# Designed miniproteins, single chains, part 57

Each design is a single chain, and the fold is of that chain. pLDDT is the mean over its residues in the fold that is shown.

## One batch from the design tools (miniprotein)

Design m2092
Fold by ESMFold2-Fast:
Structure m2092 (fold): chain A 57 residues (1-57)
Amino acid sequence: SKEAEDLAKEGVIAFLEGDLETAIRHFEEAIRLAEEAGDEKLKEAARRLLEQVKKAQ
C-alpha cells in the first residue's frame, strides 16, 4: 500500500508539473499495486486522478 501511495503522490506531482504521460504511468501503476493490496479507496482515488489527467490531454 505504501508503494501505491507513493506512486499516486508522484503522479500528482507529475500532473502539476504538466508531465501528463508520466502522471498517467504513475497512476496506472498505483492502481495496479492498490488492487494487489486490496486498497479499494486508493484504487478509486487513483482512477479518478487518471481520468482528470486524460481529460487534460
Scores: mean pLDDT 84

Design m2093
Fold by ESMFold2-Fast:
Structure m2093 (fold): chain A 88 residues (1-88)
Amino acid sequence: MKERMLEEAKSYIDELNKLVRTLTQSLLDADPSLEAVVQRILELAKEANEEILKAAEASKSEEEFRKKAGEIFARFGEEIAKLLKEAE
């Protein structure tokens, strides 16, 4: 049980890390003045990753974990989308 939740958490973290790396590299390549936006994105990604792992450790079931992870992921996505719009 815990192993499956941790595997799912690692999957979410891998997805976030890939997206963050691609976006931050693209932003800096296009406009170096976006360094502050990039730092904010990295901070949000770190916090999301920590919360996902914490949710996996604290949850009693896969369903409970997925509910918590989904909320964390949705919030992270909204914050990133807002930052990207402001960066343009």
Scores: mean pLDDT 79

Design m2095
Fold by ESMFold2-Fast:
Structure m2095 (fold): chain A 75 residues (1-75)
Amino acid sequence: MELIQKAIDDAYKKVKEILEKNKNLTPQEQLDIVRAHKPELKAELKEKYPELTDAQIDLAVDYGMAKAYNDYLSK
């Protein structure tokens, strides 16, 4: 349970950083950039948290992305 929460937080931080670096782009272009980084982010999380299953890594990335978008679009 704690490991997946850490993976979600790591995904959130990385996605938020990508969005902040690309803040001058359109929302569609920002989404495309985040999607392009999704495989890399999954690979990094799998390396950092090898105890997590592929399904748990996918969940962590998806929740981290959702959290980052919610925070970014709300401010």
Scores: mean pLDDT 79

Design m2096
Fold by ESMFold2-Fast:
Structure m2096 (fold): chain A 66 residues (1-66)
Amino acid sequence: MSLLDVEGVGPELAEKLKAHGIETVEELAKRTAAELVSRVGLPPELAVRLVEEARRLAGVPDEPDA
């Protein structure tokens, strides 16, 4: 999945994220909202939404281990 698949990520934001080493949905999902605020300069509310959506998209259809 590309960063553009994340709700709220447009081309400009995707380029900004890539400049900070966040090139995929999986990489975005590994970040905390606090990291996006401090490193990328995103508003806290936007950072939380992006991380939540990225985790939703990067989430495998996770069945708990049997």
Scores: mean pLDDT 74

Design m2097
Fold by ESMFold2-Fast:
Structure m2097 (fold): chain A 57 residues (1-57)
Amino acid sequence: SMREELIKELMEKYGLSEEEAREIVEVAEALRKALRLPESYLRPLAEMFADAEVKYG
């Protein structure tokens, strides 16, 4: 699925565990739905959260 592909990409790009990448995608999806943004925003939101996690977490 598109979500499983995104999880793998976050693991590869940011060095995150599968669990961490899944949590980031879930948080990004929740925010996307809350703001009523189209599905195309899931990837950039997830990448934003992943970047923040590795820099500030």
Scores: mean pLDDT 86

Design m2098
Fold by ESMFold2-Fast:
Structure m2098 (fold): chain A 74 residues (1-74)
Amino acid sequence: MEAEKKKLAEEAKEVALAAYAALQAGDEKALAEAEARGEELLKEAEEAKAAGKDELAEAVLEGAAAAGAEIAAA
């Protein structure tokens, strides 16, 4: 589970940073790709939460929050 949590958090952070970079660059295609990947991760988090695996859902949110912190620091 720990490896799954780390992977999910890293993926969520990567997707959020990619979406932000695409938005700043005006790259609509890259933004759409990042949004699609983000929706997939959110669906996985919701399914994990429904299955009682709240820690996996938290990992996705932590990854997104870490990306937000990096964006705010930049």
Scores: mean pLDDT 78

Design m2099
Fold by ESMFold2-Fast:
Structure m2099 (fold): chain A 62 residues (1-62)
Amino acid sequence: GPVLEELKKKLEKAKSPVEAVKIVVEFKEKHPEVSDEEIIEVVKEADVPEEIKNAAIETIKA
């Protein structure tokens, strides 16, 4: 949906693992209704380096 599309676009603009972590944390705080599985799926589909994907996924799983 539109919310997950916005998350994907923000992740694709992230320049560092730290920025990706911040994006994911802020997203989870604003959208507690979105499951961890849905967020992980978006991270996997995002066109970003593996380092950024791994940082985001670890943050979601913590």
Scores: mean pLDDT 82

Design m2100
Fold by ESMFold2-Fast:
Parts: C-alpha cells; sequence; structure tokens
Structure m2100 (fold): chain A 80 residues (1-80)
C-alpha cells in the first residue's frame, strides 16, 4: 500500500539523516560559525538528494524532501 511505501521511505530517510547528522557533528568540532553553516548546507543538500533517490526507488514523486516525508507521516497519523 501507499502507506507502507511511505513508512519505508520515512525509515530510510531517517536512517540517512541520523548518519549524516552524526558525521556533521563530528566535522563541526573546532570549526568557525561560518564553516559550520556551510557544513549544515552541504548536509541539507545531501539529504535532499538521498530523499529523492529513495523516493525514486520506491516509486514516489520526485522532490519529496525529508520535511515533506515528515509532514506526510504526521498527516497519516504515523509518528517516529
Amino acid sequence: SREEVLREAYRRVEEEAARLQAELNARKAGKSPVERGRLEVELSEELEKKSSEIARELGLPEGISPALLTMLMTSLDLAE
């Protein structure tokens, strides 16, 4: 079902987000605020790319962002 597909997409995006956030936190150590901001932008772009790849693999519309997936899960009464 679409609900099962959205749950799987959300799970995969959350796994990628957690992994990238851990990497970012390690890389932010000892960096200036400007460098930290740049790293956060790079993480957001990578997560958007990964979310699009996951959506494509699961047959969901292109451009599904992590924020949109979270919104869809909330709308379906599906929580983390």
Scores: mean pLDDT 71

Design m2101
Fold by ESMFold2-Fast:
Structure m2101 (fold): chain A 79 residues (1-79)
Amino acid sequence: MIIEEVEVLGLTPLGLSGKVVKVLKPGVIKVGDIILFEDDLVSVTVMGPDGEVKARGRVEGERPRFGQVVRIKIEVTEL
């Protein structure tokens, strides 16, 4: 089971997406990747900066609102 830690800058006022600005525990997620928070608020889709889906997972942490940087843990469930 892959657990990654990242810092994410919020891109929307509702906290539905963020951009990875720092990787604390390395894995498949890289700086510049986009995290999409699903409507259940515990599931995420990880996209590359070109829009390719790289991974899916479960998130532990707060959703970043626009301009906020938050630290989250992502359990990667699908590559």
Scores: mean pLDDT 78

Design m2103
Fold by ESMFold2-Fast:
Structure m2103 (fold): chain A 82 residues (1-82)
Amino acid sequence: APAFPGPTRLITAEEAAEIKALDPEADLRAGDPGLATSTREELLELARQAAELRELAKKNEGRKGAVYFTAAGILDAALSFA
């Protein structure tokens, strides 16, 4: 079989449910791609960090709010590759 660095695995329904419990606004669902090397714990940690940054963005205005919002967006994008 061809050697690849590892295929992206699909997010399970159980992982998607736990991510949504931590971040109800997460745009990640069962069947979405995840990194082959990513564990359930790593995906949940990224979701927690994204939710925390979203809360910080809501509590901070101006430049700080924009930075936290951008960081949350980067983590959400990372979940698409995780």
Scores: mean pLDDT 58

Design m2104
Fold by ESMFold2-Fast:
Structure m2104 (fold): chain A 89 residues (1-89)
Amino acid sequence: MSPRERLLAAAAEISRAAHDPSLTPAEVLARTRAILAELHAAGVISEEEYAEALARLDEIGTLPAEDVPAALERLVADLVARVNERLAA
């Protein structure tokens, strides 16, 4: 699987978790953190991209539960765009 394919698969998994009514916001955030750690360990995202994503995830954890799905979708969209820009350079 290419780095881009793995990143898109991870983004889709985070989006599904964010919209899963059986998961609490805390469980969605924990799953997102684990997925980001896997992407970093696989070298798909850089140290800087990983650190910035974790900082933003901590901020999302302070939001009302209803705002968490949209904020997570923005996080993954921004991360995908950033990684695609870096890989295209």
Scores: mean pLDDT 85

Design m2105
Fold by ESMFold2-Fast:
Structure m2105 (fold): chain A 77 residues (1-77)
Amino acid sequence: SSMEEEAIKKIEEIARENPGLVSIERNADGTLVFKFEGVTPEQLVDLARKIQKAAADMGVSVSVEIRGDTLIVKLVL
């Protein structure tokens, strides 16, 4: 598998560890949208940092945006 696909799988695994994850959407461009319920802003910030670190450890650049209770993760090529 490509490094991109491995990074996506790892990011999804990290998000699934969070109680409150209600949906995962993968767009055709590789953008991942994670929706949460019952989570604090601090929990989303910590999750975003964990995702960024995991991607960096795999040599993959990502941008992570927090929009309310939603995380948007884009792989930067």
Scores: mean pLDDT 84

Design m2106
Fold by ESMFold2-Fast:
Structure m2106 (fold): chain A 83 residues (1-83)
Amino acid sequence: MPAARLDVTVEAAGTTITVSGTTSLPAGARVLVFVDGELAAEGKTDAAGRFRLEVTVPAGTHTVTVVAWDERAGAVASAEVTA
């Protein structure tokens, strides 16, 4: 499967994390957000291939994994965040 471009930023404000990113995928591509290996949020890319999702997590350090894909391409990115 050809790789898509996926760039992810994770920001914490208290126990709420904001997961935002830019992809090379078209509008309506699927986006899943996993926190510590558990599915936390689901969304889709907008017309510019961008997404923004908010997740509430316990206090502490977490691994955030984002999976984005459509019928032609997919990508995975991971980041660490402290809430």
Scores: mean pLDDT 81

Design m2107
Fold by ESMFold2-Fast:
Structure m2107 (fold): chain A 111 residues (1-111)
Amino acid sequence: VAANNLVGLKNTSGVLTAAAGETVTEDTVFSSTVTTTVTAVFKVTAGTADISVNGVTAGTNLAAGETAYYSVNVAAGEVTTLTITVTNTGSTAATVAYGLTDGANAYPAPG
């Protein structure tokens, strides 16, 4: 069994849905057993949305099928919280799937 360096504490993968005119937020909380770079990966699956992480823009007016990324350097044993903000920029519900990866390990796990 391969070692898993990422320790998911809260919401390390999911799907966020924002109604027309709405903004939704989600906290993802994790740690790593090794000092590494962790990337949050976002894919818009429906509608159009702006995505930011900790107030930093990851993508603007992203359409269905488009991907955004946010990377952070983490030290071994540090608990990291990323606040994801999805703002609907269209007239229909926007849906964004997200997960975390360190390049070797991913949330969600590969299917």
Scores: mean pLDDT 80

Design m2109
Fold by ESMFold2-Fast:
Structure m2109 (fold): chain A 86 residues (1-86)
Amino acid sequence: SGLPELTKELAEEIARMIAEGASPEETTARLKEKGLISDDVTILALSVIYNEKSKEKIALALFENADGRVGLYDISPLAPEETEKA
């Protein structure tokens, strides 16, 4: 299948997992358990960066599908409160 659609529920769960200090592997397993991503999708990386100009955190997730296609997602717009805790 394609790369996952970034929904509010998916973004919030990823941001919570980052705040908990979970690894990409742990986050992938939980998202699959909750049915938020397909079994053929994996998170390769999770990152939080600070934007000095806006003084806001940005939370990023790098996804890969079964075909090796990758997508970098900014989750922050859909989970701003959870991102600030990450």
Scores: mean pLDDT 86

Design m2110
Fold by ESMFold2-Fast:
Structure m2110 (fold): chain A 59 residues (1-59)
Amino acid sequence: SEADKRAQAAELLKAGLEAGTEEEAKEKVITELGISREEAETLATQIRQGFANGANPPR
């Protein structure tokens, strides 16, 4: 489903942010999961906002 694709994209983006490969992770979710660039940017922003609000980064 669309929700399942977005959840998978969020996991890949979190992993990319953790590894310092955010741009590669964005391209991967666009290409492999078919998520729009706007959607990928929104998800990445939400993940960064979570870190900024004191959420512990994933290991």
Scores: mean pLDDT 73

Design m2111
Fold by ESMFold2-Fast:
Structure m2111 (fold): chain A 60 residues (1-60)
Amino acid sequence: GVVVKEIPATPEAVLKAVKKARELEEQGKAKSFSVTRPSADSPTVTLTVEGDKEAAEKAL
């Protein structure tokens, strides 16, 4: 499944979320993840994780 989460576009929040997504990937609970920012002025970025929905929602 796919989990989509909006994260504040701050370096600290993005790094924390990417670290959690990478840990899920290393554990075999996620196949891939991506970070998308709709515009340079957007207050949030979108983290998309493909894999185990329950594990991703709990970790993120």
Scores: mean pLDDT 79

Design m2112
Fold by ESMFold2-Fast:
Structure m2112 (fold): chain A 66 residues (1-66)
Amino acid sequence: SAEEAMEEATRAGARAVALGKLSEAERQQLSDLGRQAREAYEAGDEEKARELAEKARNLAMQAIAK
């Protein structure tokens, strides 16, 4: 679900921050994706919210893998 994807993205992002693995640009992109996902969810576009949350999760996971 969109809610599960957003929760997963939030956890992955927090992990990447805690590990010091995010550049300033990556941190900004993660913040922007999270905001866009929430806006989509609030607008009722659950599919877009899930897609944006998955992008945020992937960014955080790639940063952790450095």
Scores: mean pLDDT 85

Design m2113
Fold by ESMFold2-Fast:
Structure m2113 (fold): chain A 63 residues (1-63)
Amino acid sequence: MKGILVVANASEEQIEFAIEKMKEKFGVDEIEIIEAPDLATARELYRRLVLETDEPVLGVAGP
């Protein structure tokens, strides 16, 4: 099962932590990482993906 991770200005540590959580919580065997140029774009992508897919979606953004 594929999981989708939307990232914006996230550190490598934040991305690694999110990947671990997705594998642990949802049992995903593959993670697709989508990089957004900013938080607003990341939020729009997250909203759309949650509505369009039954796959787990997680967002990670830097402060």
Scores: mean pLDDT 81

Design m2114
Fold by ESMFold2-Fast:
Parts: structure tokens; sequence; C-alpha cells
Structure m2114 (fold): chain A 78 residues (1-78)
């Protein structure tokens, strides 16, 4: 569960960075697309955190990795 916990912490930081990058984008369409993509990542992060509290460490790790990928995608869009 330590790997899942660290991955969720990394995902949280990545999502925060992605949101800031999207909000800072001077292009309103890119800003919106980045914010939507980061938002989907934030949902994956939230579900991952919930699953970890219930002992589903493997599923939590998978969702953390998905959240990180979505954060990277959001940054690339902005």
Amino acid sequence: SEEARRALEEAERAIQEAVRAAEASPDPQKSLEGQITAGVGAVALGVGKLLLTKGYSEEALELARRAIRLAEEAIALT
C-alpha cells in the first residue's frame, strides 16, 4: 500500500500542476480542454484515495497512474 500511497501523492501534485498550467493558458479553448482533462484526472485521484482507504491498494495504484497520465495530457494540451 506504500507504493499506492506515494503514487496518489504524486498524482495529486501532478493534477495541481496541470490545473495551474491550464488556467494560465492564454488560449481559451486550450485552457478549457486542459481543465476538463485535469478534472477527469482529479476524479480518478478521488476514487483512488477512497479505494486505498478500503484496502484496494492495487486498484488505487492503477487509478493514481491514470490520474498522472491525465495530468500529463492536460499539460500537453495547454
Scores: mean pLDDT 90

Design m2115
Fold by ESMFold2-Fast:
Structure m2115 (fold): chain A 69 residues (1-69)
Amino acid sequence: SSAEAKIAELEEKLRENPDDYKTWFELGLLYSFQGDYDKAIEYFEKAIELNPDNLQAKAALDSVKVRKK
């Protein structure tokens, strides 16, 4: 319930500001914590596309890819 509400809020922020790399990154973290690695990868890749110097997103993407299999 709390996590679902936060995801819905962040997805609405993305609809208003689709180039906000921070919101893409935060959604990637939430999906990663829920074990949805496919969505986490998609959101982290978008965050990196918008800001290639985002070392945190790159590290998170590498971690999720290793854990996914």
Scores: mean pLDDT 83

Design m2116
Fold by ESMFold2-Fast:
Structure m2116 (fold): chain A 71 residues (1-71)
Amino acid sequence: SEADREVQRGKELLSQGKYEEAVKEFERALEIDPDNVEAHLLLAAAYFHLGEGEKAREPLEKGVSYIESLK
């Protein structure tokens, strides 16, 4: 996928507890591929880890909406 590199970096940063840096990588992934479900869900996860649940709402809604559209 076009955004795979940025998603992979974000995942590595999440595993290191670097949530703010992970957010930036997932945002870059979504600049490249706005419909990337994994990037939306991982961005939401990073925001939840930062205690910023309100910021997680839109990425979570977009990711879940896409999953619901599949079945």
Scores: mean pLDDT 82

Design m2117
Fold by ESMFold2-Fast:
Structure m2117 (fold): chain A 77 residues (1-77)
Amino acid sequence: GAAEVAAAVARAEEAAKKLKEAKKKLKEATTLEEILSAIADILNAIGDIIDALLTLKRNPAATPEQIERVEELLKNS
């Protein structure tokens, strides 16, 4: 329902913030361990955005505007 849609949108927005932070960490990484950790964080954040988008696409309560918003977050990943 609408609550699941709202939760999926919020989760995608939070994941997009984490993705930006992880990309910054990757640029600032000076050790192999830091690089690998940042890559793992990037992959996890992208996965959360994808999962949120799939939830929205499968839920009839999701609006085209909500789907487009999460698609834009993924495209800017």
Scores: mean pLDDT 87

Design m2118
Fold by ESMFold2-Fast:
Structure m2118 (fold): chain A 64 residues (1-64)
Amino acid sequence: SAGSKSGAAAYAAGKAGDSAGAATGGWEIRQLGGNPEEGLKAAEAGKAGDSATAAAYGRKAAQG
């Protein structure tokens, strides 16, 4: 799904330390109807600069 692809992108950005990219990916997951709770948590963690937490939630969203 589009949400899973956005989750994979958020996970990759978070692992690379790109918190802004992880935040963007998290919001995309939420807007595309993916796992909204995981997407929101990834976006919030990314905006807070917590790339590790953003990566973890992006990974969950990517897995479905």
Scores: mean pLDDT 65

Design m2119
Fold by ESMFold2-Fast:
Structure m2119 (fold): chain A 95 residues (1-95)
Amino acid sequence: SEAAARAAQLQAQAQQNLEQAEQNEKLGEEYAKKDKKKAATYYSIAGGNYDKAAQNYRELGKLQDPEKYQAEADKLEEKRREVGKKLAEALYAIG
């Protein structure tokens, strides 16, 4: 069905955005003590990708398994807040 095809697309997009978010968060952490400007850049990218993944899961929840995908979206919004705090700390350290 068209709904099944759209759900598969949203799931693939959510997974890709989550993988990019996790990779960039890791890079931000690696640079946090070495280069605050690079750390801030990576945390900013990670935050954006967590937000996109959360949005993909919210849209997926409208098509199927709403409780499951709302829980996934809420978890990623919490990750976005955590990364946002790390970004703010890096920016303050730059001065």
Scores: mean pLDDT 90

Design m2120
Fold by ESMFold2-Fast:
Structure m2120 (fold): chain A 86 residues (1-86)
Amino acid sequence: MAKLKAVNALFAATVAASERYLAEKGLVSEEDAKAAEENALELALEAARALAEEGNKEEAIEVLEQAAKMLPQYKEKLEEKKEEIE
């Protein structure tokens, strides 16, 4: 279960990064880009929590690090969660 959550979270983060790029070009609304980013953040935090609960701390940290690269505006929240797991 947790590994599937991780895959879904990273996919959502990739989509959010694409939406942000399009919003900066004026092709997508700021509202849509922000919604995609918030959804990806929630999925990444949940995936990391689930992985950590299963004892997979290394994988939890990797998910948060990858998400932070794709969601730089939420890097602080993702790094905070990483510190909680470590």
Scores: mean pLDDT 84

Design m2121
Fold by ESMFold2-Fast:
Structure m2121 (fold): chain A 84 residues (1-84)
Amino acid sequence: KEQALKEALELIEKAREAAERGDGEKAYELLQKAADILKKAGLTETADVVESLAEAARTALEQGDRELALRLLEAARRLVENLL
């Protein structure tokens, strides 16, 4: 479980970097990978929340709200970090 949480955090950090560049598609892809890793580790509820945050962040970036997208990514990071 700890390894899966660390891998998810790494992917969330890469998603934040993509979002900072305005690459919403890459940010969404990376967050989906993080959610998949969490789900395979049995952290299904956490994975579902990360998936919801990924959809919301993608929508924010499509609407030009980069600040909101970054706040949603920070929420995903804190959620996963709190489980370590």
Scores: mean pLDDT 84

Design m2122
Fold by ESMFold2-Fast:
Structure m2122 (fold): chain A 93 residues (1-93)
Amino acid sequence: MSELARTLAAVSILLTAGEIEYPELEKEFKELRDLVIEAGNAVEKGDYDTAIELLREALEKAREILKKYPDNETIRGVEAALEEALRLVEELK
């Protein structure tokens, strides 16, 4: 399995856990998950420009949540994994 595929899977797992653990943030985690799924689909099609744009949008949303909840380990993990996914997609281009 590629490092990018593993990283995107890790983000999806963290977001799913976040929806369960923080029901008050369910909408935000769902929006992030939808962006990550679309980014994964773009990567599968070789559309790295679209994947980069979607991952940047997801990272911005994750950082906005983290500003409100700075001690939230789940969203911090999501931010780190999104930064790594973005780096990996940019290296494939």
Scores: mean pLDDT 82

Design m2123
Fold by ESMFold2-Fast:
Structure m2123 (fold): chain A 65 residues (1-65)
Amino acid sequence: MEEEIERSLEYARKLADEAVKKGEISPETAERLLGVLEQYARDKGRPLSREAIEAALKGAAEVEK
């Protein structure tokens, strides 16, 4: 359980880092988003889906522009 949550958060961090490097989102937005995703996953006690992580990052990029 915890290991699966950590794995999903690692994927989220990887995508967020790539988005920051490409200029799609700011480092501040990435840090905030990752914090929210981590808290949400731990509160639910289950990992985030890849689709949910990708959708969250796309949404953050749209808001930032």
Scores: mean pLDDT 78

Design m2124
Fold by ESMFold2-Fast:
Structure m2124 (fold): chain A 58 residues (1-58)
Amino acid sequence: LSPRTRERVDRVLAVLEAAPRPLSQREVAERLGVSPATVSRAIRIAIAEGRLGPPSQG
């Protein structure tokens, strides 16, 4: 991954961790000034790298 892509993933994770409640992709995108598609891509990368857990499916 490019350094810029990795930094973007880290920033998305930081926003999610700092939030007092779960945020939608749209809310994360608004806070970072990026598109929701960018947030979605960052989340997929984080899951693929094992940095974000799998979706909690009951």
Scores: mean pLDDT 74

Design m2125
Fold by ESMFold2-Fast:
Structure m2125 (fold): chain A 97 residues (1-97)
Amino acid sequence: MSEAEKYFLKGWLALQFGAYEQAVKDFEKAIEADPTFAPAYFYLGIAYEKLGQKEKAIESYKKAIDLLTNTPASQRRYPPSKYLIDKAKKRIEELEK
């Protein structure tokens, strides 16, 4: 398990328990360990939405989409890229209304 994956799992657990500020910190550490770790940007977007930080959520989702469209190999280790891309696009649309 990579350092990015370790912090990603910590952030994911924080989201499950409603610790949104902690989730942001853990996902930021995952991104510091691997700036191409697209799932961390996606879930960082979710954490920012939960905190009401709409603009930061949109930016995080856009970065996740960019990385997922340019890094097909990520599908082998993470949820299917198409699933995350479609979900991120939908969340951006909802936040920009």
Scores: mean pLDDT 79

Design m2126
Fold by ESMFold2-Fast:
Structure m2126 (fold): chain A 72 residues (1-72)
Amino acid sequence: SMAALQAEIDASMAVMGYSVFKISSKPPSIEELDKLIARVKANLANPALSAQDKAVLEEILADLEKMKAELE
């Protein structure tokens, strides 16, 4: 379905954003982390999201929330 395809695209974009943060020579700002966290949470709320993509995004969300906590 188009909804499942859109969910996969959105999940892939979130994974790319996360990868950029992990390879960066400096930590992301709290504002940048909040934007990506909001995006990942929105993707996880999509019922069309595959179980595989959900598992990946849940791991990414946990790591992003940990990164944000370390900046406070």
Scores: mean pLDDT 83

Design m2127
Fold by ESMFold2-Fast:
Structure m2127 (fold): chain A 63 residues (1-63)
Amino acid sequence: LSPLQQRILALGERLRAARTEEEMLAVVQELVALGNEATDPADRALIDAVLEEATRRLLAFRA
């Protein structure tokens, strides 16, 4: 895995370990920043997948 892909996967694991809304939002902010660095479609797809999971978790947390 590239260093960027390793960071994306690590953020996904941090998201799944997050117990608070604040921790989830911190992961989202890092993923958005990585999205600005990523130009490869595969890396962007990984970021989008983790962001989608984060969005679903945040909505459930607020519901």
Scores: mean pLDDT 79

Design m2128
Fold by ESMFold2-Fast:
Structure m2128 (fold): chain A 66 residues (1-66)
Amino acid sequence: SKAEEIHKKGRELILKNLPKANELTKNNDFEEMEELGVEMMVELYEIAGDLEEAEELRKKYEEWKK
């Protein structure tokens, strides 16, 4: 099913990024950790087909940097 495919891709995305997230946390690179988190959420929205929400999150993140 589409839901099963989305779930699998979401899990693979999380697992792929865990080593980087772990290193950023150990180095106290919380700004880069936030960027990684936003990038992952954007990609999860895209995997789910929520392209409008993905673009909205990108715009909000740029505002948060100001």
Scores: mean pLDDT 83

